Designed miniproteins, single chains, continued (3). Designs and how they scored, part 88

Each design is a single chain, and the fold is of that chain. pLDDT is the mean over its residues in the fold that is shown.

## One batch from the design tools (miniprotein)

Design m11237
Fold by ESMFold2-Fast:
Structure m11237 (fold): chain A 92 residues (1-92)
Amino acid sequence: MELVKKAGEKLKKALEAANKGDAEAAAKYYAEAAKLAALASQTEDLEEAAKLEEEILEELKPLFEKVLANPEALEALRKALKAGEAAAKATL
């Protein structure tokens, strides 16, 4: 349960960094979020984790929309997603 919450917090920081155009910070936080999410999927209660994940995604929707509307933020997000994908592969 704590891992899902930490993953959500790191994802929020990644989106905030991307919205500022800070691709390096966004990539770092996305990699950390992806790693925490992978661990949570293996060790935490799936039903409770799913409820928390839905709440976190709902809270982050406005921030996602801001990132998608900003070309610099979108570029930072693309770089962050590549880092997160690499981190997820390393934990599986």
Scores: mean pLDDT 75

Design m11238
Fold by ESMFold2-Fast:
Formats: sequence, C-alpha cells, structure tokens
Structure m11238 (fold): chain A 110 residues (1-110)
Amino acid sequence: MKVTARSEVRLEGDVDAVLTAEVAVIQDEKTGSYKAIATGTARALRQPVELRVELYATDVKTGETKLLAESEPVRIEPGQTATATVEATIKDNSDLVVTGVATVRPVELE
C-alpha cells in the first residue's frame, strides 16, 4: 500500500485573498490504519470570502476519485484570517493519491 499526499488551492471568481492548503497522512501505530488531514487557511483582503476544504482519494490503478470529507463553508471578513480542517480514515489497502483542496469564493450577495 502506498499513499501519496497532494495539496491544491483554488480561487473561484474575482476574489482578493491569500490561500494556503496543507495535507498530512498519518499512520495509527496501534491499528495500522491511515488518517488523512487537510487544512486550508485563507485571509480575505478587500471583500468577504468563503473558505471550503475538501479531501479526495484517487485509486492509482482504477483512476476512480472519491470524496472522503468536506468542511462546512467558513465566511471570512476583509482583513481576517480563518482556517478549516477536515479528516478522514483510509480503510482501503489500495495505492491512493490523497488530495486536499482548499477553495475560496466570493460570498454571494443577496
């Protein structure tokens, strides 16, 4: 079994923000199971933005991608920084690419 971690950042629409993403894959020494943790951190610069973090697993042999976990959306006011974190247990014994995606989009005005 091989697990590879990837982080990805997405700025959707016309947003003025700083965005980072981090992914960690940790093995539980007692159970041998893997845990994936994705963290996104965003700072809004001029307008309110919404941060969401998603965690995906792609099977290397089949190319099939599955959503493991997603955060609730986090609203960030101009000049503020916020963090969202999601976690998933990896149960499969296949070779996987785990991708953590942090996305920032404008808050929709009514």
Scores: mean pLDDT 82

Design m11239
Fold by ESMFold2-Fast:
Structure m11239 (fold): chain A 109 residues (1-109)
Amino acid sequence: MLSAEEFVAPEEPQTVEVTFTVEVEKEDAKTVEEEMKKIAEELGEAEVKVEENEDGTTTVTLTVRLPASWSNEEKLEKVQLAMSGLSRMLDKAKGVKKVEVKVRHLPAP
């Protein structure tokens, strides 16, 4: 049976939240924060959070919200912009210890 229509559009439109978490040495923390803020500015629907860890590292979190009303193409374009920005940030900050990507699907309101 043809399920092509069911794969093109999810039955329930979902807001997708993509969170990029970067753990960085204190010396490069400012560089990571500045680059992540530039990515957030380019995306528009994004926020940056900075937390200092007990071990002297800094965790910088970029949260990108992709509303349920956006097309899959628009969502993909925003993710690609974020990934390109992260690549540039990694080129500048050599003290990055860990990068984690989490994807959350939120129900439509």
Scores: mean pLDDT 74

Design m11240
Fold by ESMFold2-Fast:
Structure m11240 (fold): chain A 84 residues (1-84)
Amino acid sequence: MYEVTIHIKGAGPAGADAAARGAETGAQSFGKVLEIEYKVEGDEATVKIKVSGSPEAAQLAADGARMGARSAGATVEKVEIKEL
């Protein structure tokens, strides 16, 4: 099981939601998104995503989240993947 943490700036809640949707799309072929939590503070958001499956599922969730956030106009400041 993996935790993917994405830190974004801009687009507010829309950016966070787009990151979450991107992560679900990315993970779906190799794993499953178990939990998504948001923390939005002004123009910054932190999205934490718990992913089951292979390390590839976690990586694709992270890549999908980056694409989703950027598509919503957010800047991706940091992405972390942690094995749980």
Scores: mean pLDDT 81

Design m11241
Fold by ESMFold2-Fast:
Structure m11241 (fold): chain A 57 residues (1-57)
Amino acid sequence: SDEARRLMEQSVEALKAGDTERSRELSQKALDIDPETATEYSLAHLDEIREAEVKAG
């Protein structure tokens, strides 16, 4: 769904900003709404997410 995809985009942006708590909350909301879309987004953006996690830690 568009809503879940938007939440995943916001989650990645929060992670890039170093806000790991907000990133987790946004990704959890996406999973609660549409787990299939949230999972597909995560898989499609694995490299970006991994780079953001390394930079945030």
Scores: mean pLDDT 81

Design m11242
Fold by ESMFold2-Fast:
Structure m11242 (fold): chain A 55 residues (1-55)
Amino acid sequence: SPAFRERLRRRIATLEKYKEQLDKRLAENPNDEFVKKQKKIVDELLERLRAALAA
């Protein structure tokens, strides 16, 4: 469905912006365990959403 793919692209874009913010925080504090865990979750979500978009 084109509508479903557009929704996935928008979700990916939102998560990419959040990931960018997490990357900035981690650059300032590399030992922030909360940010590291959040980044891992976001990276895994992005990978799954991109795979769904490619299928």
Scores: mean pLDDT 87

Design m11243
Fold by ESMFold2-Fast:
Structure m11243 (fold): chain A 67 residues (1-67)
Amino acid sequence: WSQEIEKAKAEIEADPNDALAWYGLGLAYRYNRQYKEAEEAYKEALRLKPNFGLAREELEKVKEELA
């Protein structure tokens, strides 16, 4: 998952307004068990695209892991 995190970070560096890239970063962090970082990435994806249902669902799952 470290390679997926680096790839997603590179995509965000190229386009920080890409909601899909932030969602991908959140997934990579979550599968790497970095739940707090995943939460922040999903929140950024939802800030950029409030109707992003997949990011909302993953954010709720990550919040459960943090509770």
Scores: mean pLDDT 80

Design m11244
Fold by ESMFold2-Fast:
Structure m11244 (fold): chain A 66 residues (1-66)
Amino acid sequence: MELRVTFRGSVESEIGTVLRLIGEPGVEVEPDGENTYRVTWTGSEEEYRALLEELRARPDVEVEEI
């Protein structure tokens, strides 16, 4: 499963989210432009769904499924 995540808010919000994603088992994070990251998920579907819902609930983040 693959997401494109774009940050529209603060640098703190961006850094915090990226560090959290890098810490997840089975997650690969690649820069895909300014304030934009490609996230590849090969781990748990349950954890993926939970993260997707969390990111979509944030007004400072845009999430696109690829």
Scores: mean pLDDT 77

Design m11245
Fold by ESMFold2-Fast:
Structure m11245 (fold): chain A 83 residues (1-83)
Amino acid sequence: MDLEKAKEIFDANKELIDQGLKRLEEVASKLKNKSEAARLVMAGYLDIVGAALEAETPEEAKERIQAVLDEHIARLKKLSEKE
């Protein structure tokens, strides 16, 4: 991917990414194991970045970021419920 195009895609989705990361941190804060929570949040950050970089348009990036975010949030909620 062209670096300039990647930056454009990221800038277009900055609010979604920022809100998504904040929500991911809020859900992870409910986990009893704080080290594991931090690790899972970082994994979510990397997957969101990857989803944005793999997209060809801002619209595709939005769809991919939302899907990745929803999956990570569901996973974190399931883990917190099993504790």
Scores: mean pLDDT 78

Design m11246
Fold by ESMFold2-Fast:
Structure m11246 (fold): chain A 56 residues (1-56)
Amino acid sequence: LSPAVEAENRAAVEEVLAQETDPAVRAEIEAALALPALDAEVTASLLLMRRAIDKL
């Protein structure tokens, strides 16, 4: 995947972190952002998918 896609996913996860008020969820997001680049992209995609489901 392109570096642009990885950066976009990371930025989206950071945006979720900025909007999140639950400290436990924030800790999970911070842990995901600390993962290596390749694994961080997969984790970011999973977090974005979870957020999209929660918005439904």
Scores: mean pLDDT 64

Design m11247
Fold by ESMFold2-Fast:
Structure m11247 (fold): chain A 119 residues (1-119)
Amino acid sequence: MAELEEALAAAERLAGLSDEELRAEIEALLATDGVAAVSELAVRYLRYAAILERAGLDEAAETLFRAAELALRAAVDAEAARAEAEGLRVEVGPALAREFDEALGETVFTPPGVRLTRA
């Protein structure tokens, strides 16, 4: 298909979806194919938005900008959550490390409200 036809088809499909339905589709893609796939989707929507804007189809372009924004937010939030989880694992304080050694097990869950900071 010509790129303008692809962009129009994408805008028409997305215009029929609520923000919650779009978020659900993005979350499903994230769970199945990961952050890279969601980032590629966002770039594709931005490319389509630029094509539509150049054609003077501002409403359709806005629909694709909205979808791209939701996809980019999901990708950023997922990467931030992963970085935070990795940071918490690295920043286990000596006292907590000793508790794990004494328990003879790595499967002890920290109680709610325990601060995982360097002691």
Scores: mean pLDDT 68

Design m11248
Fold by ESMFold2-Fast:
Structure m11248 (fold): chain A 75 residues (1-75)
Amino acid sequence: MSEEEHKKLLRLIGEILRLIGEIIDLERKIEELKKELEKDPENEEIKEEIKRLEEEKERLEKERKELLEELKTIK
């Protein structure tokens, strides 16, 4: 591997790990909100927040998938 390819590899790994951490944090928040929603199933504010966080999680999972695909091209 060239020095440039090595630097790119480390950068991609760092970004992927950051996204994984953010996804895990979002999953934890969604789980907590779902437990709160079980106490008040008609709470529209909690439902809206869960939806927002799920949409954000899907965006980050898409970004992670794209970076993982780029990472696989580096040998």
Scores: mean pLDDT 82

Design m11249
Fold by ESMFold2-Fast:
Structure m11249 (fold): chain A 64 residues (1-64)
Amino acid sequence: MEEEKKKEELEKEIEKLQEELDKDPNSDPNNEKLRRLRILLASLELGVKVEELEKKAEEQLAKE
């Protein structure tokens, strides 16, 4: 599924940034990017389920 590929790509980006950060821990921009990517990964997991629930609620309201 497309969602799984996006998660895998995001996880790879996180691993690459972690490896870079381990080599240069003083890299402030990489540190900030790493935090943001981790938050995005968690949000993506939750976002998929929330979006499905919202869509069902909207369809029920539209039928009335």
Scores: mean pLDDT 65

Design m11250
Fold by ESMFold2-Fast:
Structure m11250 (fold): chain A 78 residues (1-78)
Amino acid sequence: AETEFALALQEAVDALSKILSPEEVKRAAMAIATAGNVLGPEKAIEYAKKLTDAAKQGNKEEVLKIIDEVRAEVKAAR
């Protein structure tokens, strides 16, 4: 599960790095890592895959929306 999460996160980082600045990529990676700790690896993998799909489409607006959704769900779970 942790290995699967690490691979999903790396795929998301690679896809995001093509459309986001390095600083934005780091913030996205931190949000997903926090989701893994708070919501569990299964939910974090789901979000990482959604980010990868949006990034592959070049949809920066959808990427930022997904990051906001991750942060909101993490906050609600606390």
Scores: mean pLDDT 82

Design m11251
Fold by ESMFold2-Fast:
Structure m11251 (fold): chain A 101 residues (1-101)
Amino acid sequence: MLTPISQKQLERMLALVRASGVDITETAEKLAKFAVEEGKTDIPGYVIATAALLLTLEVPEKARFADAVGFIRSLAPEYAEDAEKYAKEAVELVEQYKKST
């Protein structure tokens, strides 16, 4: 299972995204399960939520990094200084998940 910190971060991001009219819950649960199966139990919840947004909105591969940076800056502004780092992690999670399915 995800660490309590990662789970709490994910739940906060899911609430914010839902308030914006997008439901990423099912996709985020699949990504969280995948991350746990890959041993990434401490992956930040905002990385999982950002990856779920990229998949749910069907963001094309070439746009994933730029869109992920934007999602982190808008939905998790407290992490904005490291937005490019977390966007990179979210894109890598999407790419690994797609290769496993």
Scores: mean pLDDT 84

Design m11252
Fold by ESMFold2-Fast:
Structure m11252 (fold): chain A 70 residues (1-70)
Amino acid sequence: SSAVQEKLKEIEELLKEMEKVQQMIDDQLRKTQQTGSAEEAAKVQALANKAKQHIEGVKKKIEELLRELE
């Protein structure tokens, strides 16, 4: 059904956003490993906090979508 396809598309978009955040964290971790600065550590912490919040949001949204598909 169109409703199922729309919800699957929403899940796909959320997963793509999670992947982008993980890539940003990985890039910043590589930079931090090379420089070791406190400023770089603060940036990594900010990205980690953003990733945590986004992951919880995606998890909740997936649970809601799955409940609607039952």
Scores: mean pLDDT 74

Design m11253
Fold by ESMFold2-Fast:
Structure m11253 (fold): chain A 83 residues (1-83)
Amino acid sequence: LYDIDVYELVKKLADEYGEISLDEAFERILAENPELKAALDSLPTEEQRRAVLKELIRHAVKHLNEETKDEYKVEDGKLKKIK
C-alpha cells in the first residue's frame, strides 16, 4: 500500500535532483505521506524508522528500474538517477 505513494515520490525526487541524500528523501517522504509517518511513529526507535524508510526507497528503485529505461540506484547514502 505504501509502495505506490513512495514509488511516485522517489521517482519525482530522483528525476528533479538527479542525486539526493537518503536523509533528505526520508524527510520529504514523511512530509508527503502522513499515514506512513503515523505508522513509523509506532516503532520504538529512530533506527527502526530509518530502516523501514530505506527499504521502501530500495523497493521503489527496484520497480523504477523494472518499469523504465532509466537507471536508478541507492549508493553511498544517496538516491541517484544515472540515466
Scores: mean pLDDT 77

Design m11254
Fold by ESMFold2-Fast:
Structure m11254 (fold): chain A 86 residues (1-86)
Amino acid sequence: MSAEELVEKAREALEAGDYDTAIKLAQEALSLDPMSVEALDVLGEAYLKQGDKEMAREAYLAAAEAAEALGDEETAKRYREKAEEV
């Protein structure tokens, strides 16, 4: 299973309210692609929905770092703002 397919399944789990499954699938996606901004976004949102603000903030900061490393400064800024709002 590709990182992209794992992110899609993680999003489906997130939308269904299955946050534990969303976290597991997002972590599996990150094992295949550590710079997956999409996987880090799912991870942050799932942790936030569970009330784990510390883990949500860390995931959003990691998403910002990944976006910056990929040259996407606009996306990096948005994730830093999300981390501050947690």
Scores: mean pLDDT 88

Design m11255
Fold by ESMFold2-Fast:
Structure m11255 (fold): chain A 61 residues (1-61)
Amino acid sequence: DIEEFLKKLEEKIKELEKKIKELEEELKKNPDDKELRLELELLEGMKALLEGVKAWLERHQ
């Protein structure tokens, strides 16, 4: 059911937002950490993809 899927997608986006904020705070403490920067970029990319999927599904209702 698309409504259930959208709800789960929204929950995943919220989880990613929380993790991104936590990593941003860690990166502020260690701004030269290349691995933290790469992880942050990856999670930001994943969030953008999920937001794109959500937008696509909402347009096709």
Scores: mean pLDDT 84

Design m11256
Fold by ESMFold2-Fast:
Structure m11256 (fold): chain A 96 residues (1-96)
Amino acid sequence: DEAEKLLELVKEALTLPEEQEEESQELLSEALSRAVENYFDEFQRNLQSLSQEERQELVEKAREEAEEIKKKYPNLSEGEVEILKNMIYWRLLVNR
């Protein structure tokens, strides 16, 4: 599953040592940009199949998970957190 591989790359970037924090953020941003580029269309198609209530549930779960990651990595920009949230939405959607 390409989604799972991409999420693994994001997790790997987040596990770099704090002395390499700047490098970790750069790798995360690159992984998130590739996720948006290669998989966002598939995510959009899948999202359209859900009810409004199901979409709200996934939005809330993704928001909570993204907020937990931001607490661990406060140097993430708002844009990076938003892209990460979108990747989490897709993972939750695919794993239903």
Scores: mean pLDDT 65

Design m11257
Fold by ESMFold2-Fast:
Structure m11257 (fold): chain A 60 residues (1-60)
Amino acid sequence: SAREELLELGRETRERYEEIKKELEENKDDPEKVEEAKKRMKELIEEAERRGEEIRERAA
């Protein structure tokens, strides 16, 4: 169901976000690595928003 797909998407997104946060924490003294991690976090959120929209639209 769309609800189950959305819950799974949320779980996966949260898990990947936490992984990137750990990388950012480990590389906090490297500005280039920090910017790369921030970019990846932004891309992850944008992808999750798009996928969530597609799931909701398919369920309508």
Scores: mean pLDDT 83

Design m11258
Fold by ESMFold2-Fast:
Structure m11258 (fold): chain A 72 residues (1-72)
Amino acid sequence: SPSKEELEAEVEVSLLIMEAAVAELAGDYEAAAEAYERAAELLRESFPEDPEAQAEAEELREKARELREKAE
């Protein structure tokens, strides 16, 4: 079973991804990018030896880069 710390990190990542998705749908690309960047950093730090989590973190970082370009 995951540790308490890992479960707390998973919940926070999920909430940040939800926040980012809502901001993106609202056209707030800066807020969406910031939320994706925070989710990516939390995944990277909380699951450093999980290759799936590290891959997800990189995908979220790439989404944030694209959204920042849209934000101008």
Scores: mean pLDDT 86

Design m11259
Fold by ESMFold2-Fast:
Structure m11259 (fold): chain A 78 residues (1-78)
Amino acid sequence: MSEEELQAEVDEALGDIYAYMAKKALERGDYETALEYAQKVLELLSPERARQVLEEFIDLAEKKGYTELAEKLRQLLE
């Protein structure tokens, strides 16, 4: 395994961890923490995977009535 391959695996694993932490923060209504970890997801995961994860977060935020958080999450995608 090259350093490049190892870095990609580490980034993917970290991205998955941040996605989980963002979801937990979102479920609690912790807007600041949810947005911070969502930004890390965008940095660490592939664009396709990051978009999928953030779309799930937007849906969850809207379902919870966190309209402001949902709008800020949409801004991160666009």
Scores: mean pLDDT 80

Design m11260
Fold by ESMFold2-Fast:
Structure m11260 (fold): chain A 89 residues (1-89)
Amino acid sequence: SMSESVKEALKIKEEVERKIKEAFELLKEGKKEEALKLAEEAVELARKPLEELEEIKKKAGNLKETLGDLLLKETLERAEEALKKIKEA
């Protein structure tokens, strides 16, 4: 069975992927500013949990990387790549 951290990471991934999809649809419609805003929101959704983990690591010491952490990192990379593609469109 999936751990709670993996379930939370999957929920964030699903919302980020949805925002990325909507951003590219807006871009196809010529709505680049709206697409940028939505892609930036997707990046923030993935980034904030990872920043919280970094702060906990600094204060509490050694935290082992979880599957949820890896999933969030992959999700952030996808969101940042999408934002870059929209900016360059």
Scores: mean pLDDT 81

Design m11261
Fold by ESMFold2-Fast:
Structure m11261 (fold): chain A 113 residues (1-113)
Amino acid sequence: MTPEERIRALAEAVIGLLDDLISKLRELAKKYNNDPFLVEAIEKLEQLKAEIREALANGDYDRLIEVVKKAIDFLQELAAEFEKRGLTELAEDLRHYIEALQSILDEIERLKA
């Protein structure tokens, strides 16, 4: 596997993690009558997925790294907000996504170097 092929596979794994999270947040939004906070979080994650796909299409690995970092930062903010709202188990679930994304980011950065 070339470094470029591996970076593409890793970026697809990021998209898959974001898709799983979006699915969970959509179920949660339905339970909470489409809470605007959850709707906005879903929209932000969909935007980040689009930015990742665009960076991959352009071979822009610097932009890919930047967008994955933005996703991690956003999930950290989201986890803090869930914790503040007493949704501790959801905050813990988000921390697992953050750890997975950080691991993928670290590998992309190594392959790009």
Scores: mean pLDDT 88

Design m11262
Fold by ESMFold2-Fast:
Structure m11262 (fold): chain A 86 residues (1-86)
Amino acid sequence: MAEEEKKKKEAQEESKEFLKKAKEKMDKLVEKGEISEREGAVRETALSLRLIGLRLTIELLEKNGAPQEEIEKARREYEEVLEELE
């Protein structure tokens, strides 16, 4: 049964893409002198963990049949973090 491994690989690729965008965004802010290198590293880590955490939260809420309001709240927070990468 390789279905779980396939889903894990897809999630890893998606996570890598988000991590790359977060790093590129923070690196640009550091280059512009808007934030320190240390602050950039902290923000990159926090943003990456928040994206992964929100994605997992949405999946768990949907899997467990949580109220639509809770799912929509998690999705809004995810979209807000995603906008910070742009």
Scores: mean pLDDT 73

Design m11263
Fold by ESMFold2-Fast:
Structure m11263 (fold): chain A 104 residues (1-104)
Amino acid sequence: SALAAAPYRVFTASDDPSIEAPDELVEKARALARPGQAAVVAGVYDKKTKKFIEVDSLVGPVEDFPALLREAYAKAQEKANELKEKGIDAVAVTVGVIARPAPP
C-alpha cells in the first residue's frame, strides 16, 4: 500500500545549514510516525562521498517531539565527531516529522 498521505510537518536540525536533509531521510521519518506521533531520524552526512549514514531513529508521542529531536541530534553530533576524529568530513543532520493526531 502507498504510504498514508496523513498531514505532517517536517523539521531539520543540521550543523551545516547548506546541507539539506535527503528525501529518503524525510520519507523514513514519515513512515515511522503514526497519527499523533513524532518520529526523528538522526544521521551523518559525509561531504566527500555525499552519502548519508543513519545513526538512530526514535518514535514517540507528539508531545515528546522537542525531547526526541534533541536526543537524536545529540546522537548525530556524537557520531559526526567520532567520524571527524577518523578524518571523515562529517556533518550531523537530523530530520523530524510530526503526524497529525487521529480524529477523536
Scores: mean pLDDT 78

Design m11264
Fold by ESMFold2-Fast:
Structure m11264 (fold): chain A 93 residues (1-93)
Amino acid sequence: GEVEELAKRAEELLEEAEEALEEGDVERALELLEEALELVERLYELGAREEARRLAERLLELAKRALELAPKELITRAIGLLLRILGLLLDLE
């Protein structure tokens, strides 16, 4: 169903983001994490709270790594992503 397809695509994007971070491509990682967050927000809207929470927790870990690796010009973007993820996690509490 839609929930399963969204969760699978989000997981694939998170794996790609982790690979981008390992390669030092923080900009690519942020793009992938932002796309994954949109899918996780959609899962939340569909009532898939458990899937949304699990993926949001993974997003948080990768976004924290992206912030640690971020060059000066990407810091604000990484912080903005982190705040969006934290807001979603609070809604999932």
Scores: mean pLDDT 89

Design m11265
Fold by ESMFold2-Fast:
Structure m11265 (fold): chain A 71 residues (1-71)
Amino acid sequence: EEGERLAERAREAIERGDVDKAVELALKTAQSGDKERAAEVLDEAARVAEKQGNELVAEGLRELAERIRRE
C-alpha cells in the first residue's frame, strides 16, 4: 500500500516531466520494499529524461533501475 501510493505519485511527476521528483519518489518506493515498482518508475523517468535530451541522465537511471531489481 505505501509503495503503491509512492509509485502513483512518482507517475504523476513523470506526467509533468519532473524527473527529479520522480526519482526521489522511486527511491522512497524502493525503501518501502517495493523494488519492482521503484525500478519501473525509474525506467519511465529515464524515457522522459531521454526525450528532454538528457541521455547521460537516462542511462544512469536505467542502470539504477537494474541495480534495484538485482538487490
Scores: mean pLDDT 83

Design m11266
Fold by ESMFold2-Fast:
Structure m11266 (fold): chain A 58 residues (1-58)
Amino acid sequence: MIARVVEDYTATKPDELSLKKGEIVEILEVVDEYHVLVKSLETGKEGLVPKKYLEEIE
């Protein structure tokens, strides 16, 4: 599933990914009710991001 970042996110933990508003990411896994594992289509990097920062665009 493809999603767009709706607001800049700065990683606060080593397993998190920092993202910029407007980046396109692929959701690889839903980890819990608040977090998803994503891959940035811009950089190819993977990491955890809070779901609230993403808008699904398919």
Scores: mean pLDDT 83

Design m11267
Fold by ESMFold2-Fast:
Structure m11267 (fold): chain A 58 residues (1-58)
Amino acid sequence: GHLAEAARLLGISVETARRYKQLLEEGLPEEVLVALLQKEGGLSRETARRAVALLRAG
């Protein structure tokens, strides 16, 4: 369930969110993904962190 919510917060497809989840599971540090989402998506740090937490939970 959390994967779809993360995709909505990020403004991306569920498939793209699933790839980001795989990167976290493969050992990508959360702060690296947060920084990437801020730079690519123009997202606030808070929104990026919340989305990454949802990716980990779902």
Scores: mean pLDDT 79

Design m11268
Fold by ESMFold2-Fast:
Structure m11268 (fold): chain A 68 residues (1-68)
Amino acid sequence: GAGQQLLELKDRLSQDPRFEVTLEGTDTLTITNSGSPEQLIALTLELMGEYPDLEVSLEGDTIVVSAK
């Protein structure tokens, strides 16, 4: 389900030093990056393609991923 996909995504991105990932509750993931908006935009587009059942949005300098 969406919660399992969020946990798997958190584990994957936690191994990437370019991004800081935080899980809020059980249904929302926030992703930040210090100083590279291009990397955030690229990751947002990648996640939208890989996880169509998840709501992915770029809100300023933070990517928010949640269950639909």
Scores: mean pLDDT 79

Design m11269
Fold by ESMFold2-Fast:
Structure m11269 (fold): chain A 113 residues (1-113)
Amino acid sequence: STLERLREEVRRIAEKMVASPDLRERWRLFAALFQRLVDATVAGELTPEEAAALLQELVERIAPTLSPEQQAVLERMLAEVARLLATVPREDLEGALNAVLQRAMAELLALLA
C-alpha cells in the first residue's frame, strides 16, 4: 500500500538525515519527503490523518539530533500542517502545504548562517 511504502521511506530518509554531517543535505532530504507526502495526500492515496502521522514520525525520529531552535521550527511547522490538513479544501492543499514547507526551510537554513 502507499501508506506502507511511505512509512518505510520515512524510516529510511530519517536514518539518512541522522547519519548526514551536511545540514543542507538533511534539509533537502526532509523537503523531498515532505513533497512526496503532499503529492500522495493531494492524489487521495493518503488520508490527512495518515499524512500528519507520517510527518510527525519523521520529525520525532530526527528530533534528538536537532538544536532547540531547529526543534521549535519543526514543531511550528507540524502544528500549521495539521491545521491546514483539517481546514483547507483539497484543491488549495498543495499550495498551502508548499508555502509552509518553504517558510520552515527558510527558517532552518537561516539557523546555519
Scores: mean pLDDT 86

Design m11270
Fold by ESMFold2-Fast:
Structure m11270 (fold): chain A 65 residues (1-65)
Amino acid sequence: SELREEAERLLKEAEEIYKKNPDNPVAKMAITAARGALRNIERGDPVGARQALEAAKKYLEKAKK
């Protein structure tokens, strides 16, 4: 699904940032949020998944700066 693809993309991107700087707590938060989105998709909660994706995007933006 589109939600799953977006969550997996954000997770991969956050993991790459975290691998380059393991001391970046915001990248870790982005990973946690993206994993939360995938879990919500697995549970059949698309609303919760979208909320978690929004959080992941916000953390990922902060991690890039």
Scores: mean pLDDT 84

Design m11271
Fold by ESMFold2-Fast:
Structure m11271 (fold): chain A 69 residues (1-69)
Amino acid sequence: SVDQQLQQQRQQMQDQLSQKGKQAGEAVAQRMVAEGVISEADIPTMAKQGEAVGRNGGAERFDQQLAAA
């Protein structure tokens, strides 16, 4: 059904941006470690934050695209 397809597409966008957000969070954290601002132990925390931001952004983007259609 169309509803199942839309749910699948929304989840795929959330999963994709969640993964990208996690990678971005890790990259920022690694840079901050190199700059002496945080420790390596803080990297997982920033990765989780990036993951959550990416997931929420994916949902918002899909919802905006659906509303514009």
Scores: mean pLDDT 84

